# Designed miniproteins, single chains, continued (5): the designs that were tried, part 58

Each design is a single chain, and the fold is of that chain. pLDDT is the mean over its residues in the fold that is shown.

## One batch from the design tools (miniprotein)

Design m18005
Fold by ESMFold2-Fast:
Structure m18005 (fold): chain A 75 residues (1-75)
Amino acid sequence: MTTHTVYLPGAAPGTRVTVSNGGRVSEVVVDADGRVEVESDGNTVLLSWKDANGRWVEQDVAPDGEVSPPVARPA
């Protein structure tokens, strides 16, 4: 298990983020610096959160800690 610190551009501090990791779902909260801590078991982790306009956005965290750009989920 490895912990990655991820910066979420456009997420306000206190935003709840859903973390999907290998069939396990958990929730984390964006800190004062716009970051979350995500645990990885050597697989890609999916982050899902609501932006300031109430739209769902998604980001992937690779097993090595590389983070994809945020992608707005189509309605």
Scores: mean pLDDT 75

Design m18006
Fold by ESMFold2-Fast:
Structure m18006 (fold): chain A 76 residues (1-76)
Amino acid sequence: MTLDEIFRQEAEDAIRGVKGALENAEKAIEKGDVQTAYNYLVAAYVLLSLIPEDHPEREELVKRIKEVGEKIDKAK
């Protein structure tokens, strides 16, 4: 495995992780579990930091994180 392959795999894993964390956060909000939703939102932010700034999916993930964050803030 090359260094470029490792970076590509890490970015792909991080993208999947952000999407999964956001889905779980939204499910937690639907159940009224604001604390669990917040924990998943934090996980999404951490995973987002592993995605290169020039990645085409990054902007969309940032928008989704903000939307979920707003839902959590309104549910508190």
Scores: mean pLDDT 80

Design m18007
Fold by ESMFold2-Fast:
Structure m18007 (fold): chain A 50 residues (1-50)
Amino acid sequence: MKEYKIIVETDEPSAFSIAIDAVTKKGYKTKEEIEKVLPDNAILKEFKEL
């Protein structure tokens, strides 16, 4: 089983669920893919496969 580290900076709690769903349900594997689905005011600070 793979573990992931995701750090998102945002004022919107919904942005966290969008980021989680992008990795777990959509299977996105790159920072660029995740950034495309985040709201404009959410910043993806770190994405790492552990």
Scores: mean pLDDT 73

Design m18008
Fold by ESMFold2-Fast:
Structure m18008 (fold): chain A 87 residues (1-87)
Amino acid sequence: ALSPETKEKLRQILEKYGADPNKLITVQDPRDPSRLLTVPLDVYLARLYYQMEYGRYLPDSEISVLLLEFEQERGKSFFDWILEQLA
């Protein structure tokens, strides 16, 4: 189960940007706070999830692989699973 802190953070992001996993959003680069990155919403949510639940910063390439593996293992997308956790 997601921690209450993770649930609240992900809920806030979904309220801010909407519930479209493929929407491109502009966020601060965690490696360089002076830079902005444009990333798909599902990748950004996954980055926050792994950071908050597991204490790990994962590169976007690894997050993309994990999203694919998640869908293969659970028979649903990471994004759909997150929406279920937040209900």
Scores: mean pLDDT 82

Design m18009
Fold by ESMFold2-Fast:
Structure m18009 (fold): chain A 72 residues (1-72)
Amino acid sequence: MVSELFAEAKERAEELVRAGASKEEVLEALRPLMEQIRKAAEAEGLPPSVAELAEREIREHVEELHRRYLEE
């Protein structure tokens, strides 16, 4: 479930970046999904570090996507 939400967040980020959204707009749009990841991790009995790592990975992924598309 956490993995599914994480994949959804990455797909949503790629969609928004392709649509021309700024880094800030993408991160704002992903806030509800990040909250869902945090809650799902807690519900599954996973340590808080799992949600923290997912949030970091998504932020880094958004930065890489934005850099890559800017270089078109």
Scores: mean pLDDT 76

Design m18010
Fold by ESMFold2-Fast:
Structure m18010 (fold): chain A 81 residues (1-81)
Amino acid sequence: MPLGVQELIRRIEEAARRAAEVAERAGMHELAREVRERARRTIEELKRIVEEKKNIDPSVFFELAEETLRFLEEAVRRAEA
């Protein structure tokens, strides 16, 4: 696994853990499930891209990670509202 992709996966995992925890505490069980599912799918996609294409532009990984991280940030805001 390229080092940058490992770091993105760790960031997504940490953000998802926090977002799911905040959502569960707020009683938003569906939001917590959405958070876990979205993070899982993005991590699987990142791993799949690495396995299928060795010479991929790093910007593709950042773009996918940023979209998911934005969703996770929105989930935290919704749960804390």
Scores: mean pLDDT 78

Design m18011
Fold by ESMFold2-Fast:
Structure m18011 (fold): chain A 74 residues (1-74)
Amino acid sequence: SAMDRLQQERREIVIKQAEVSLQLWRIERGWASEEEVRAALDLAREAIAMAKKYNMDQSVINALEDDLARIEAL
């Protein structure tokens, strides 16, 4: 159903949010290559777009935007 599909998409966004947070943690410690930093930026932008499209809670969108800004500042 449309409701089941929406719940699945929301779960996938939460997983992507966790992946972005993990990559930020690695980047801040100098454990990520330039390619991994670019991939993390792309992942964060994709996750933000999906979160907005599927009307995720503002707290999720804010956390992703904060993580993106932090990666971009490095």
Scores: mean pLDDT 88

Design m18012
Fold by ESMFold2-Fast:
Structure m18012 (fold): chain A 82 residues (1-82)
Amino acid sequence: SELEERFEELMEKEGAAPPKDPALEELHKEYAIAVVEAKKAGLSDEQFEAVVAEVEPLAEELREERRIEEIARRIVERLRAL
């Protein structure tokens, strides 16, 4: 699925190795949950790309972990607004 592939691409950009820090493991779980919730709610790839585009300009100000968290948070907020 394209949404799953996009989140996997973000993970690969954020690091070459799987997270071994427990805090990063929890963050990865949170956005994996966000992907599942987005799929259940029928969030389109276009809507997902819009969320990523909103976060990209903040990339320099956000740490990589916070960027993933912000994307997941915004997806959940959009789902709640539906």
Scores: mean pLDDT 58

Design m18013
Fold by ESMFold2-Fast:
Structure m18013 (fold): chain A 60 residues (1-60)
Amino acid sequence: AQVAADAAARAAYLAERGEEPTEISLPNKTITTAQKARIDALVAHGVARVTEDNATVVED
């Protein structure tokens, strides 16, 4: 579908902009639930990847 093609094109555009998916390292970091939700969304869209995920998530 056109919508799926547009989403793929935008993901490719971000990668080709000279910025590979952002690597996020969370070794024993404390992050809020809101910050984790943003990170999860970026990972789900292929814009970021988590290399170390030992963060402690705290409620806002």
Scores: mean pLDDT 64

Design m18014
Fold by ESMFold2-Fast:
Structure m18014 (fold): chain A 57 residues (1-57)
Amino acid sequence: DDDLRATLDQVTKLTDESDNLNNLSRIYDNNGDTVTSNNLNNKSNDLLNRADEIGDS
């Protein structure tokens, strides 16, 4: 129902944003910007943790 749909949408959005940040992290790492890469990877992990918290009861 609407609550389940909203929860699924939020989890999907956070997971997609995490995936995008992880991909950007790899691009920066390949370009030699390890600091930016690590910051993006940390943000990606934060979003995954938030998605997990929302998806779990």
Scores: mean pLDDT 82

Design m18015
Fold by ESMFold2-Fast:
Structure m18015 (fold): chain A 95 residues (1-95)
Amino acid sequence: SMREELLERVKRAIELLEEAYKLTKDPEIQDDLQLLIDELRNLAKLIENNSPIPIIRGKQGLIRQNIEALIDEAKSRNVDPEILKLLEEVLRIVR
């Protein structure tokens, strides 16, 4: 189902952010990554609990905006290109 496909994408996004967290030596980026991981875990719970589609889509939109903001911050802080690649993949799959 569309919900099951979205849930699997959210779980994959969490795994990619956890990998980015392990690679990051910048404490500010680590803190922002942890907040995004927590937001995605909350989104997964909303999907698992069959929350209304508009609520799920609204939360996805906010998370995508937060990922875009973190990508811009990471670029300005000259982080490892592999971290940026992981964040950009997360942005694609949380759509």
Scores: mean pLDDT 89

Design m18016
Fold by ESMFold2-Fast:
Structure m18016 (fold): chain A 114 residues (1-114)
Amino acid sequence: LTESGGGTVKEGGSLTLTGKIDPSDGTPVLVSWWRERPGELPELVASISRDGKKKRFAPEVEGRATISWDAAKQTATLHLSNLRVEDTATYYFVALTEDGKLVWGEGVQVTVVA
């Protein structure tokens, strides 16, 4: 899989992260974005089911995050607005496949500056 859209953003700004699944990764049933801060366990940011009907957001991003899935492009997009310095983390695109396998991306660094 491929990830894009990390970098340095100002507090109060927005970011867009994109994750793309290759056929070799398997057939996804759920795609998600996770984040990891130094010294902490990875936490779920947002997820979307293959049919687009089930979405989940972490409480910390609810109301300022959107997630979409484009089945034709095999691409999930996370948009996060009203960024806080606490949103600074490595963000991972994660796919759950039909055979129960989790496929993790390499991670994209997001830095939010005051």
Scores: mean pLDDT 83

Design m18017
Fold by ESMFold2-Fast:
Structure m18017 (fold): chain A 56 residues (1-56)
Amino acid sequence: SMEEFLAEMEELRREEDELLRRYLQGEISTAELEAGAARIKARVDELYRRYGVSRS
């Protein structure tokens, strides 16, 4: 379960890195970056709730 949590968190981190890379390359707008970041944060919050891990 903890290993699954960490694996899903790492996948979300990779998605965030890719989102930032696309933004820095001019492939997406600031609005798209903000929307993407908000979606990733919501998924992080869900993972913390699902696995019962304290949010830092």
Scores: mean pLDDT 82

Design m18018
Fold by ESMFold2-Fast:
Structure m18018 (fold): chain A 92 residues (1-92)
Amino acid sequence: MAAALERARELVREAKRKIDELAKKAAEELSKLTDEKKKQQIINEFIRQVSEIIIDTALEMAELGVPLEEVQRYREELLAHADELVEKLKEL
């Protein structure tokens, strides 16, 4: 159990790093655009990619035997992190 929880924390850190990298790429693309519709498409693509990372991370945690309550808590943490980045991207 302790090893599964430690691995879950590693998976969350890896997911956050991937999300941060995607946000950086989205910000770089947004900086080149003036068209609001094109900007929204980039933000929507970021949201789609982040959703896939969160789903994959939750599935890996479940396969490791992490309790569902802990998986849900980490999922909420990753969603909150993503929401903060989406708000920052909307300001660009």
Scores: mean pLDDT 85

Design m18019
Fold by ESMFold2-Fast:
Structure m18019 (fold): chain A 83 residues (1-83)
Amino acid sequence: SLETLSRVIGHLEKATEALKAGDYEKAAEHLEKAKSELPEDSEEAKRIEEILELVKKKDPSAVEKAWELALELAVEHIKLILG
């Protein structure tokens, strides 16, 4: 649903903010919340799991991956609400 997609985007935005602040624990918490809103077999859930693995390693590429996914989903959300 649009509401589910909006919640996922919100969690990814908070995760990205936490990563920019160097708060990997808070970032992982928000990514887990985003993943919990999605079917386990979805491509989006898989991408979040890949970002979670980077966060657990404290890999700085995690911020770029989280931001890219948030942006892609935000664009999709806008397309769905505009038609």
Scores: mean pLDDT 85

Design m18020
Fold by ESMFold2-Fast:
Structure m18020 (fold): chain A 63 residues (1-63)
Amino acid sequence: SAEEEAAQSALEAYKKAQEIAKKAEAQGGTAKVTLNSSGDATVEAEIDGKKTVTTIKGLPVSV
């Protein structure tokens, strides 16, 4: 179903967001990962006082 494909897409976006978060934390920074109901994942990272926000868009489910 489209809901299952959306869930898989969201999980993949979340995994990519986690990779970014781990890299930020490895550099002595902090990172917050937020997953939206639309399947998008947002990473808010702060390294050495520099804040970056990265949004990883979930794959569009078109069947």
Scores: mean pLDDT 73

Design m18021
Fold by ESMFold2-Fast:
Structure m18021 (fold): chain A 84 residues (1-84)
Amino acid sequence: MDPELREAAERLKQRILEEIPEVESATATVAGDEIHIVVKLKDPNADVQEVIDRIKRIAEELGLEVVDVKVLDPNTILVTARLR
């Protein structure tokens, strides 16, 4: 496992939890060259697009590129990111 990718995954997860108050939990998994983050929101009435935009900004600041975002349900967002 790439230690740089693993460190980036942990930092992305930590910053999401600290900086986005709408987030209840975040789980980071590394698969190949990709980071998969599952983000769960506290409230289904949260602005999902605003949360996604903030996650993308945090990822960009960490040197990551967000390559895919999927909303699985009103409370669950899947984000896929790679090292640039």
Scores: mean pLDDT 83

Design m18022
Fold by ESMFold2-Fast:
Structure m18022 (fold): chain A 66 residues (1-66)
Amino acid sequence: MTFEEFLKQLQQSKQNVLNGNFDAALEVNEEEVRANTPASTLAELEARDKQLEEEGARRYEEYKAE
């Protein structure tokens, strides 16, 4: 599975959440993606999410200083 395919599934999961099936839709889609995605790719995605969080926090501090 590619990173883009994973993001597309997450977007579809969000739409299902809005229809009132929050826990089941998110949990099923995440478990299914994890089962079909190599562990190395999952680790890469987690590392990227962490980098984006750190970058966002840094930019927020810069914005707050101005």
Scores: mean pLDDT 60

Design m18023
Fold by ESMFold2-Fast:
Structure m18023 (fold): chain A 114 residues (1-114)
Amino acid sequence: EEEVEEARRRLEQLADEYIKKATPKGLLLGAKAVSAIREGNLEEAKKYFEEAVKDKNGAYGALAMIAREALRDPELGEKGAEVFLEVSKENPKYKEIGDLAEEILRLARLLREA
């Protein structure tokens, strides 16, 4: 329970930080990707994330939307983080983005398992 509360607080902090760094386009692409995942359309979500990671601040927008979703629906947030991490590994322009995606994935899993 305490570990779950710490994970929740960490996700809130990360989402806030990423939103401040994100472009409006990145936030929109992240929101569309999360919506596509909710509908079971992982291919469409991957396309939105691929567009977002072309720019570092676009990638922050996608990460912000995934972190926000992990707080509301940890299972959906976990799926979002997994798809985004796959895209980040294929497009390794910004190593820090991949590292942040791995942290969000870990936190989302903690919330889902609780």
Scores: mean pLDDT 84

Design m18024
Fold by ESMFold2-Fast:
Structure m18024 (fold): chain A 68 residues (1-68)
Amino acid sequence: MKSKEEIIEEIVEEGVKYYEELVKQGVPEDLAIQRSASYLAEKGKEKGLSDAEIQEALQRFMERVKEL
């Protein structure tokens, strides 16, 4: 079974990939970030993450997007 840390890393990577797909489709960057963040948060809830863990994942997601 995956640890909480591994789940956080997984949903961050999924969020970044979703962001990249939206940008490739011509979605504006701000809207792509908003949609990807919502997608990541819902994925985290589905996988049993707490609100604090989802917030951590969102912060990591934003740092990853900033580096792209």
Scores: mean pLDDT 83

Design m18025
Fold by ESMFold2-Fast:
Structure m18025 (fold): chain A 77 residues (1-77)
Amino acid sequence: MKTYLVGVHNMLDLAEELAKRIASSADPSKTKVYVVDAGSTDGAAEKLAKLLEEAGFEVTVIKTPLEKAEEVEKKLI
């Protein structure tokens, strides 16, 4: 069993291209995909996961806390 880890942040326009590249390079029956979402607000992680699941992949979406990213940005101002 092969595992892919894919990081996503506001990449909705790239989700289809990324899904096609993963599907062309990996066997869905022998591959697990983890989509790590670093606080996307445009549905990129959900779209990527749906496209990969439609291609036959086992997909798990992992959400990172957006609150930590906002606090870091606010502290730097």
Scores: mean pLDDT 69

Design m18026
Fold by ESMFold2-Fast:
Structure m18026 (fold): chain A 84 residues (1-84)
Amino acid sequence: LIEKAEEALKAKNYKEAAELFKELAEASTDPAVKAQYLYSAGEAYYLAGEYDEAIEMYTKAGEVSSTPENAEAFKKKVEEEKKK
């Protein structure tokens, strides 16, 4: 699954990559690993232009992350882009 998500990113299939990273996050029970995949899903959704989905993924990443300020920074980036 990780290899498939990375392959989708290389192919610029950002929405598919985001869905695969979201699936990886849902399968993970380690909060740090889950947060990492949620950040990756958020970035892929952002690259796909799916701003609401990106904000949702970053919000979830902040909830399970030991560094919620990183999630807030990523959310702010997407929110500013959405305003344009």
Scores: mean pLDDT 77

Design m18027
Fold by ESMFold2-Fast:
Structure m18027 (fold): chain A 87 residues (1-87)
Amino acid sequence: MKEKEEVLKELRDFGQELLDELRRELERAGHPDRDRVVDAFQALVDHYLREVEEALKKSLEEGKRTAERQKRDLSEALRRLRAEVRA
């Protein structure tokens, strides 16, 4: 039980760090749809947290594998959004 909460906390903290980075870059760029882009990324983070939670219900190992994959997917999503912001 404690390890399951740790996996969720790590992904949540990772997602929050990426969200904070995205917010700073959008603000610096003066992006007109800043709030919309941030909300979309937050929704993606929330969706991935739910997927990891479901995987953790099956096993700790599956939860850890899912979290590792979702961290990679979130990093890639942020990289693509940053490219869009740079025009």
Scores: mean pLDDT 81

Design m18028
Fold by ESMFold2-Fast:
Structure m18028 (fold): chain A 75 residues (1-75)
Amino acid sequence: SPLEEALKVKPTENMTLKEKFYLAILTLLSDSPELADRKLADLDAFFAENPEAEKADPNDVSNPLVKAASALIFK
């Protein structure tokens, strides 16, 4: 998709938490497209319910919102 291609070119330091996890799901689950689609939908729902999570520093592993978003990838 155009979003997936744009994320591949965007520098990681300029990525939002949502964009970074979106790219991680696509990369880690490249051989499981059905699981990737489900986790992307869960991620979109999470950020719709928690819009402040998009402003979180994706490298702040102590932030509860970063932990919650990370759990969606590894469930």
Scores: mean pLDDT 69

Design m18029
Fold by ESMFold2-Fast:
Structure m18029 (fold): chain A 93 residues (1-93)
Amino acid sequence: SAALEVLEAARAGDLDRATELLVTEAGLPEPMARAVAEALVSLSPELLERIREALAALPPSSTAYEIRQVLLELGVPEGDATMIASALAAALA
């Protein structure tokens, strides 16, 4: 899924690729996509891998709410979790 590709780009530190995927696959405006990509790249590679594993186990129909709960349980900060969850839900669909 596009959501998993975004997480892989972020884990590689590829801010431009993560932003591109969020614009093209999640339909986010460029400024919002950049903010989400920056938030993701700021997370540790270990945390990004755990997020990727958790998302791979979720149904493609998973809501932003369900993704946000997973991110919070994994230790993503609350402000970032809301923004990231909305973007990943759009990329998962």
Scores: mean pLDDT 84

Design m18030
Fold by ESMFold2-Fast:
Structure m18030 (fold): chain A 59 residues (1-59)
Amino acid sequence: MKEIEEKLKKAREEYQRAMDELVRATQAGDEPAAQRHARRVGELYDEIKKLEEELKKKK
């Protein structure tokens, strides 16, 4: 349980960071950076969803 919680915390922290970078890149008009960060946000969202499902199954 603790290991999944740790991974979920790290994934959420990276998601927030990637979202901030995506917003910054979009505001700067940096399309290549915005697209890169958007892909990272999607990857992290899927990872968070999987970890949340695994955490639920341990109840």
Scores: mean pLDDT 81

Design m18031
Fold by ESMFold2-Fast:
Structure m18031 (fold): chain A 73 residues (1-73)
Amino acid sequence: MREKHKKELEKAIAFLERNGIEGSYEITEEEVKFIAKTSTTELELVLPISEDVKQPLTSFVSAAAILEIADRL
């Protein structure tokens, strides 16, 4: 499970970087913590390690990208 989570987290970071957003993550034995830093806001997503991270991450990085775009408009 941890290897699968890393792959999805790395894809999320790459997506954020393409949109000019800094991303980072931390994996513990109980949870996955993902952080996105836009120009004006720091967003944090915390998920249980047992949960599927793909869909929540997709929604989270989309929200971060929308906020960054709104700041540029």
Scores: mean pLDDT 78

Design m18032
Fold by ESMFold2-Fast:
Structure m18032 (fold): chain A 78 residues (1-78)
Amino acid sequence: YSEEALEQIRSAVKVVGLRLGLSKEQAEAIAEEVVRAAREGASPAELARLTVEGLREAGAAVPAGLEAALEAYFASLA
C-alpha cells in the first residue's frame, strides 16, 4: 500500500467504527492496528477480518456483508 492508501484505510476504519457507535478513541485504536497490519503486508482479507474482530471486541454490532465490503475496498487500494 502507498501512504495515500494507508490514510484511506485509516479513514475508512475510523468512519465505520464511529457510525457503528464506537467512541473516537476506540475507532482510532482499531484504525491504527489495521494500518499497522497493512504496513506489515497483511492481505485485504486479513485487514477486513482484523477490522471486524476489532469492532466486535469493542462492542459494535457488525452488519452482515461488512467484512466482504471492507475486503473489496482494501483490495481496490492495493
Scores: mean pLDDT 81

Design m18033
Fold by ESMFold2-Fast:
Structure m18033 (fold): chain A 78 residues (1-78)
Amino acid sequence: SAAQARLDAAIARGGDEIARLVTEIDPDADFQTAKAQSEAAIRAEVARRMVGASDEQKAAAAEALTRRAVAALRAVAA
């Protein structure tokens, strides 16, 4: 479905953005590992918080979780 595709895209984009910031903060971090861990963490948190929600609502939640994680990482980098 379009909603499932949006959820998958939101998780992939979030994992990528978080991994880029993680590797900027920690030069010893592996980008692919950080990306995979971030994607898994977003997916798990969305599944935990959004029981019974639509894929569209889950996609919005994944985007919100990513924004929060990015803001926290940027605060550490500043």
Scores: mean pLDDT 86

Design m18034
Fold by ESMFold2-Fast:
Structure m18034 (fold): chain A 82 residues (1-82)
Amino acid sequence: EESRRLKLEIGVEVGMALIAYGVGLLTKDYEFALRQLERQLERVEELLERARRLGDEEVVALAERAIEFIKEKIEELKKKME
């Protein structure tokens, strides 16, 4: 149950990050989008630590991929602000 709950929570944070990223692109409010993505990143990093404490390698790998994905979106937005 804990592992399944963490997978769902990670999925929710990634989904929210995608929504924030899309809103930023559509509205050109990159600062707002960046702040939201940074918040989602922090939440997924917390979920990664919880996954590590559980010792669930699958959930750890999922959280690591989610962190990488959100970081990529953050860098894309930063480039648009330059």
Scores: mean pLDDT 87

Design m18035
Fold by ESMFold2-Fast:
Structure m18035 (fold): chain A 93 residues (1-93)
Amino acid sequence: MAHLEEALRHAKEAIRAAEAGDTDSALAHLDKAIAAVEEAIKELSGEAKALAELALTAARQAKKAAEAGDTDSAIEYAERAVKALEKAIEIAK
């Protein structure tokens, strides 16, 4: 649970940074979100794990888009990660 909540916080901060044009901060928060999801996946099972894996894929795509300078796609993928993380947290409770 703590790792999913940490990942969600960083994913939201990445969106905020990207919207502000702060690519370095957005990338740093995406890296922290990815690391937190990877730790959460080790402790999860079933549907919560599947949603966390979906969030991991979305966060990785957001990072690739941000690295390429595609801010719009980076925000879209990060928003997908947020939605998957929120659902994973809800189901894991």
Scores: mean pLDDT 88

Design m18036
Fold by ESMFold2-Fast:
Structure m18036 (fold): chain A 85 residues (1-85)
Amino acid sequence: SNEELKKLLEEAKKKADELVKIANDPSASDEDIRKAIKELQEIMRKIDELYPKASPELKKEYGELASRATGAIILAIGSLIDKEL
């Protein structure tokens, strides 16, 4: 539903912000970063399942979030690679 999708979009925004903070925290473990990536990916997967039936307004919000979430995941993966070097 649009109500469920709206809640998932808000949760994904929060998780993307948390992932950026964790990726930039030198005290964060690799396990914490990997867990945060998986949590964000799972929420994004649920959003994708609801997206085809979403209102035009929520589809626009998803476009903005998808870019932000992708950026957060790329940053986090980069942080993991740097720690393995």
Scores: mean pLDDT 82

Design m18037
Fold by ESMFold2-Fast:
Structure m18037 (fold): chain A 59 residues (1-59)
Amino acid sequence: GEYDKAVEALKDLPLPLDDEQLEMAVAVVASELGLSAEQLNTDEAAIEKVREALLKRYG
């Protein structure tokens, strides 16, 4: 999918989500933060923002 690199970087997070649910959650959070899939592929700070938002919402 469009977020494959972000899902790969975040799949070891201790969240009660499978890989498909994680991809959907990344898409939702990225949209809420105004981050594109391209930014998540090239910017480590964008991945960190998504990580923090996922932990806040699902952790």
Scores: mean pLDDT 80

Design m18038
Fold by ESMFold2-Fast:
Structure m18038 (fold): chain A 70 residues (1-70)
Amino acid sequence: SISVPGDASEGEKAALERGARASLGMQNHEKFSINEVGERAKQGALNNGFSEEEAEEIGLKASAALEQLR
């Protein structure tokens, strides 16, 4: 599971949820690479106004969550 901090913004939570949903989809015949899940989470964070550094960390968290499921 993806751990979401209590102080996380709505955008950060949404990006992490997208990563978690992609990971769940992988278990149910969804074909995403670990890199693709991370990039989608990163783009979601950037679209929600996060800095590139913050978005990169959100992407890494999404990729790590998928990796733990595999």
Scores: mean pLDDT 63

Design m18039
Fold by ESMFold2-Fast:
Structure m18039 (fold): chain A 76 residues (1-76)
Amino acid sequence: SGDIGAGGLLLGQARRMIEAGRRIATEDPSLRQDGIEAYDLAYDLAKKGGEISPELREEAEELAEEARRNRARLEA
């Protein structure tokens, strides 16, 4: 077992940062670096969430990969 509440909160924050990165990239292409930073934060939050709450590991890995894919699109 782990603190599902704490891990779930971190995964929720990861989802919010992915959404923020997506909006930043859509609203102003000159803020590309800010979008990349939002996805980097989402990746870190997802990884930490899965570490704290192993029951959420698969969800955390999916969010981390989503953040990585979105980041790569901005670096293209």
Scores: mean pLDDT 83

Design m18040
Fold by ESMFold2-Fast:
Structure m18040 (fold): chain A 94 residues (1-94)
Amino acid sequence: SADGAASRAALDAMFDTAGAFSDYYREVYAKLSPEEKAKARELYREASARLGEQFDRMRANPNDAAVAAASLAETQALAAEAKARLDELLARSQ
């Protein structure tokens, strides 16, 4: 169905977004001071939990194109916010 295709595309984009965020976290984490590493781990834990809630929302609402679009948009916003916070920790480590 068109709704099923839209939901699948959104889910694929959500996985890509989460993967890119995890890759960026690993890159930034390697460059952080010991003090900022503890904050980065907590940030990653919080971000991962919030991203997980979006995947759970998708699973609870299969073939709902509106929920798929909203979950993708929120996933992208959460990843961008977490990336910006990681960049602030990196700036303090330089």
Scores: mean pLDDT 89

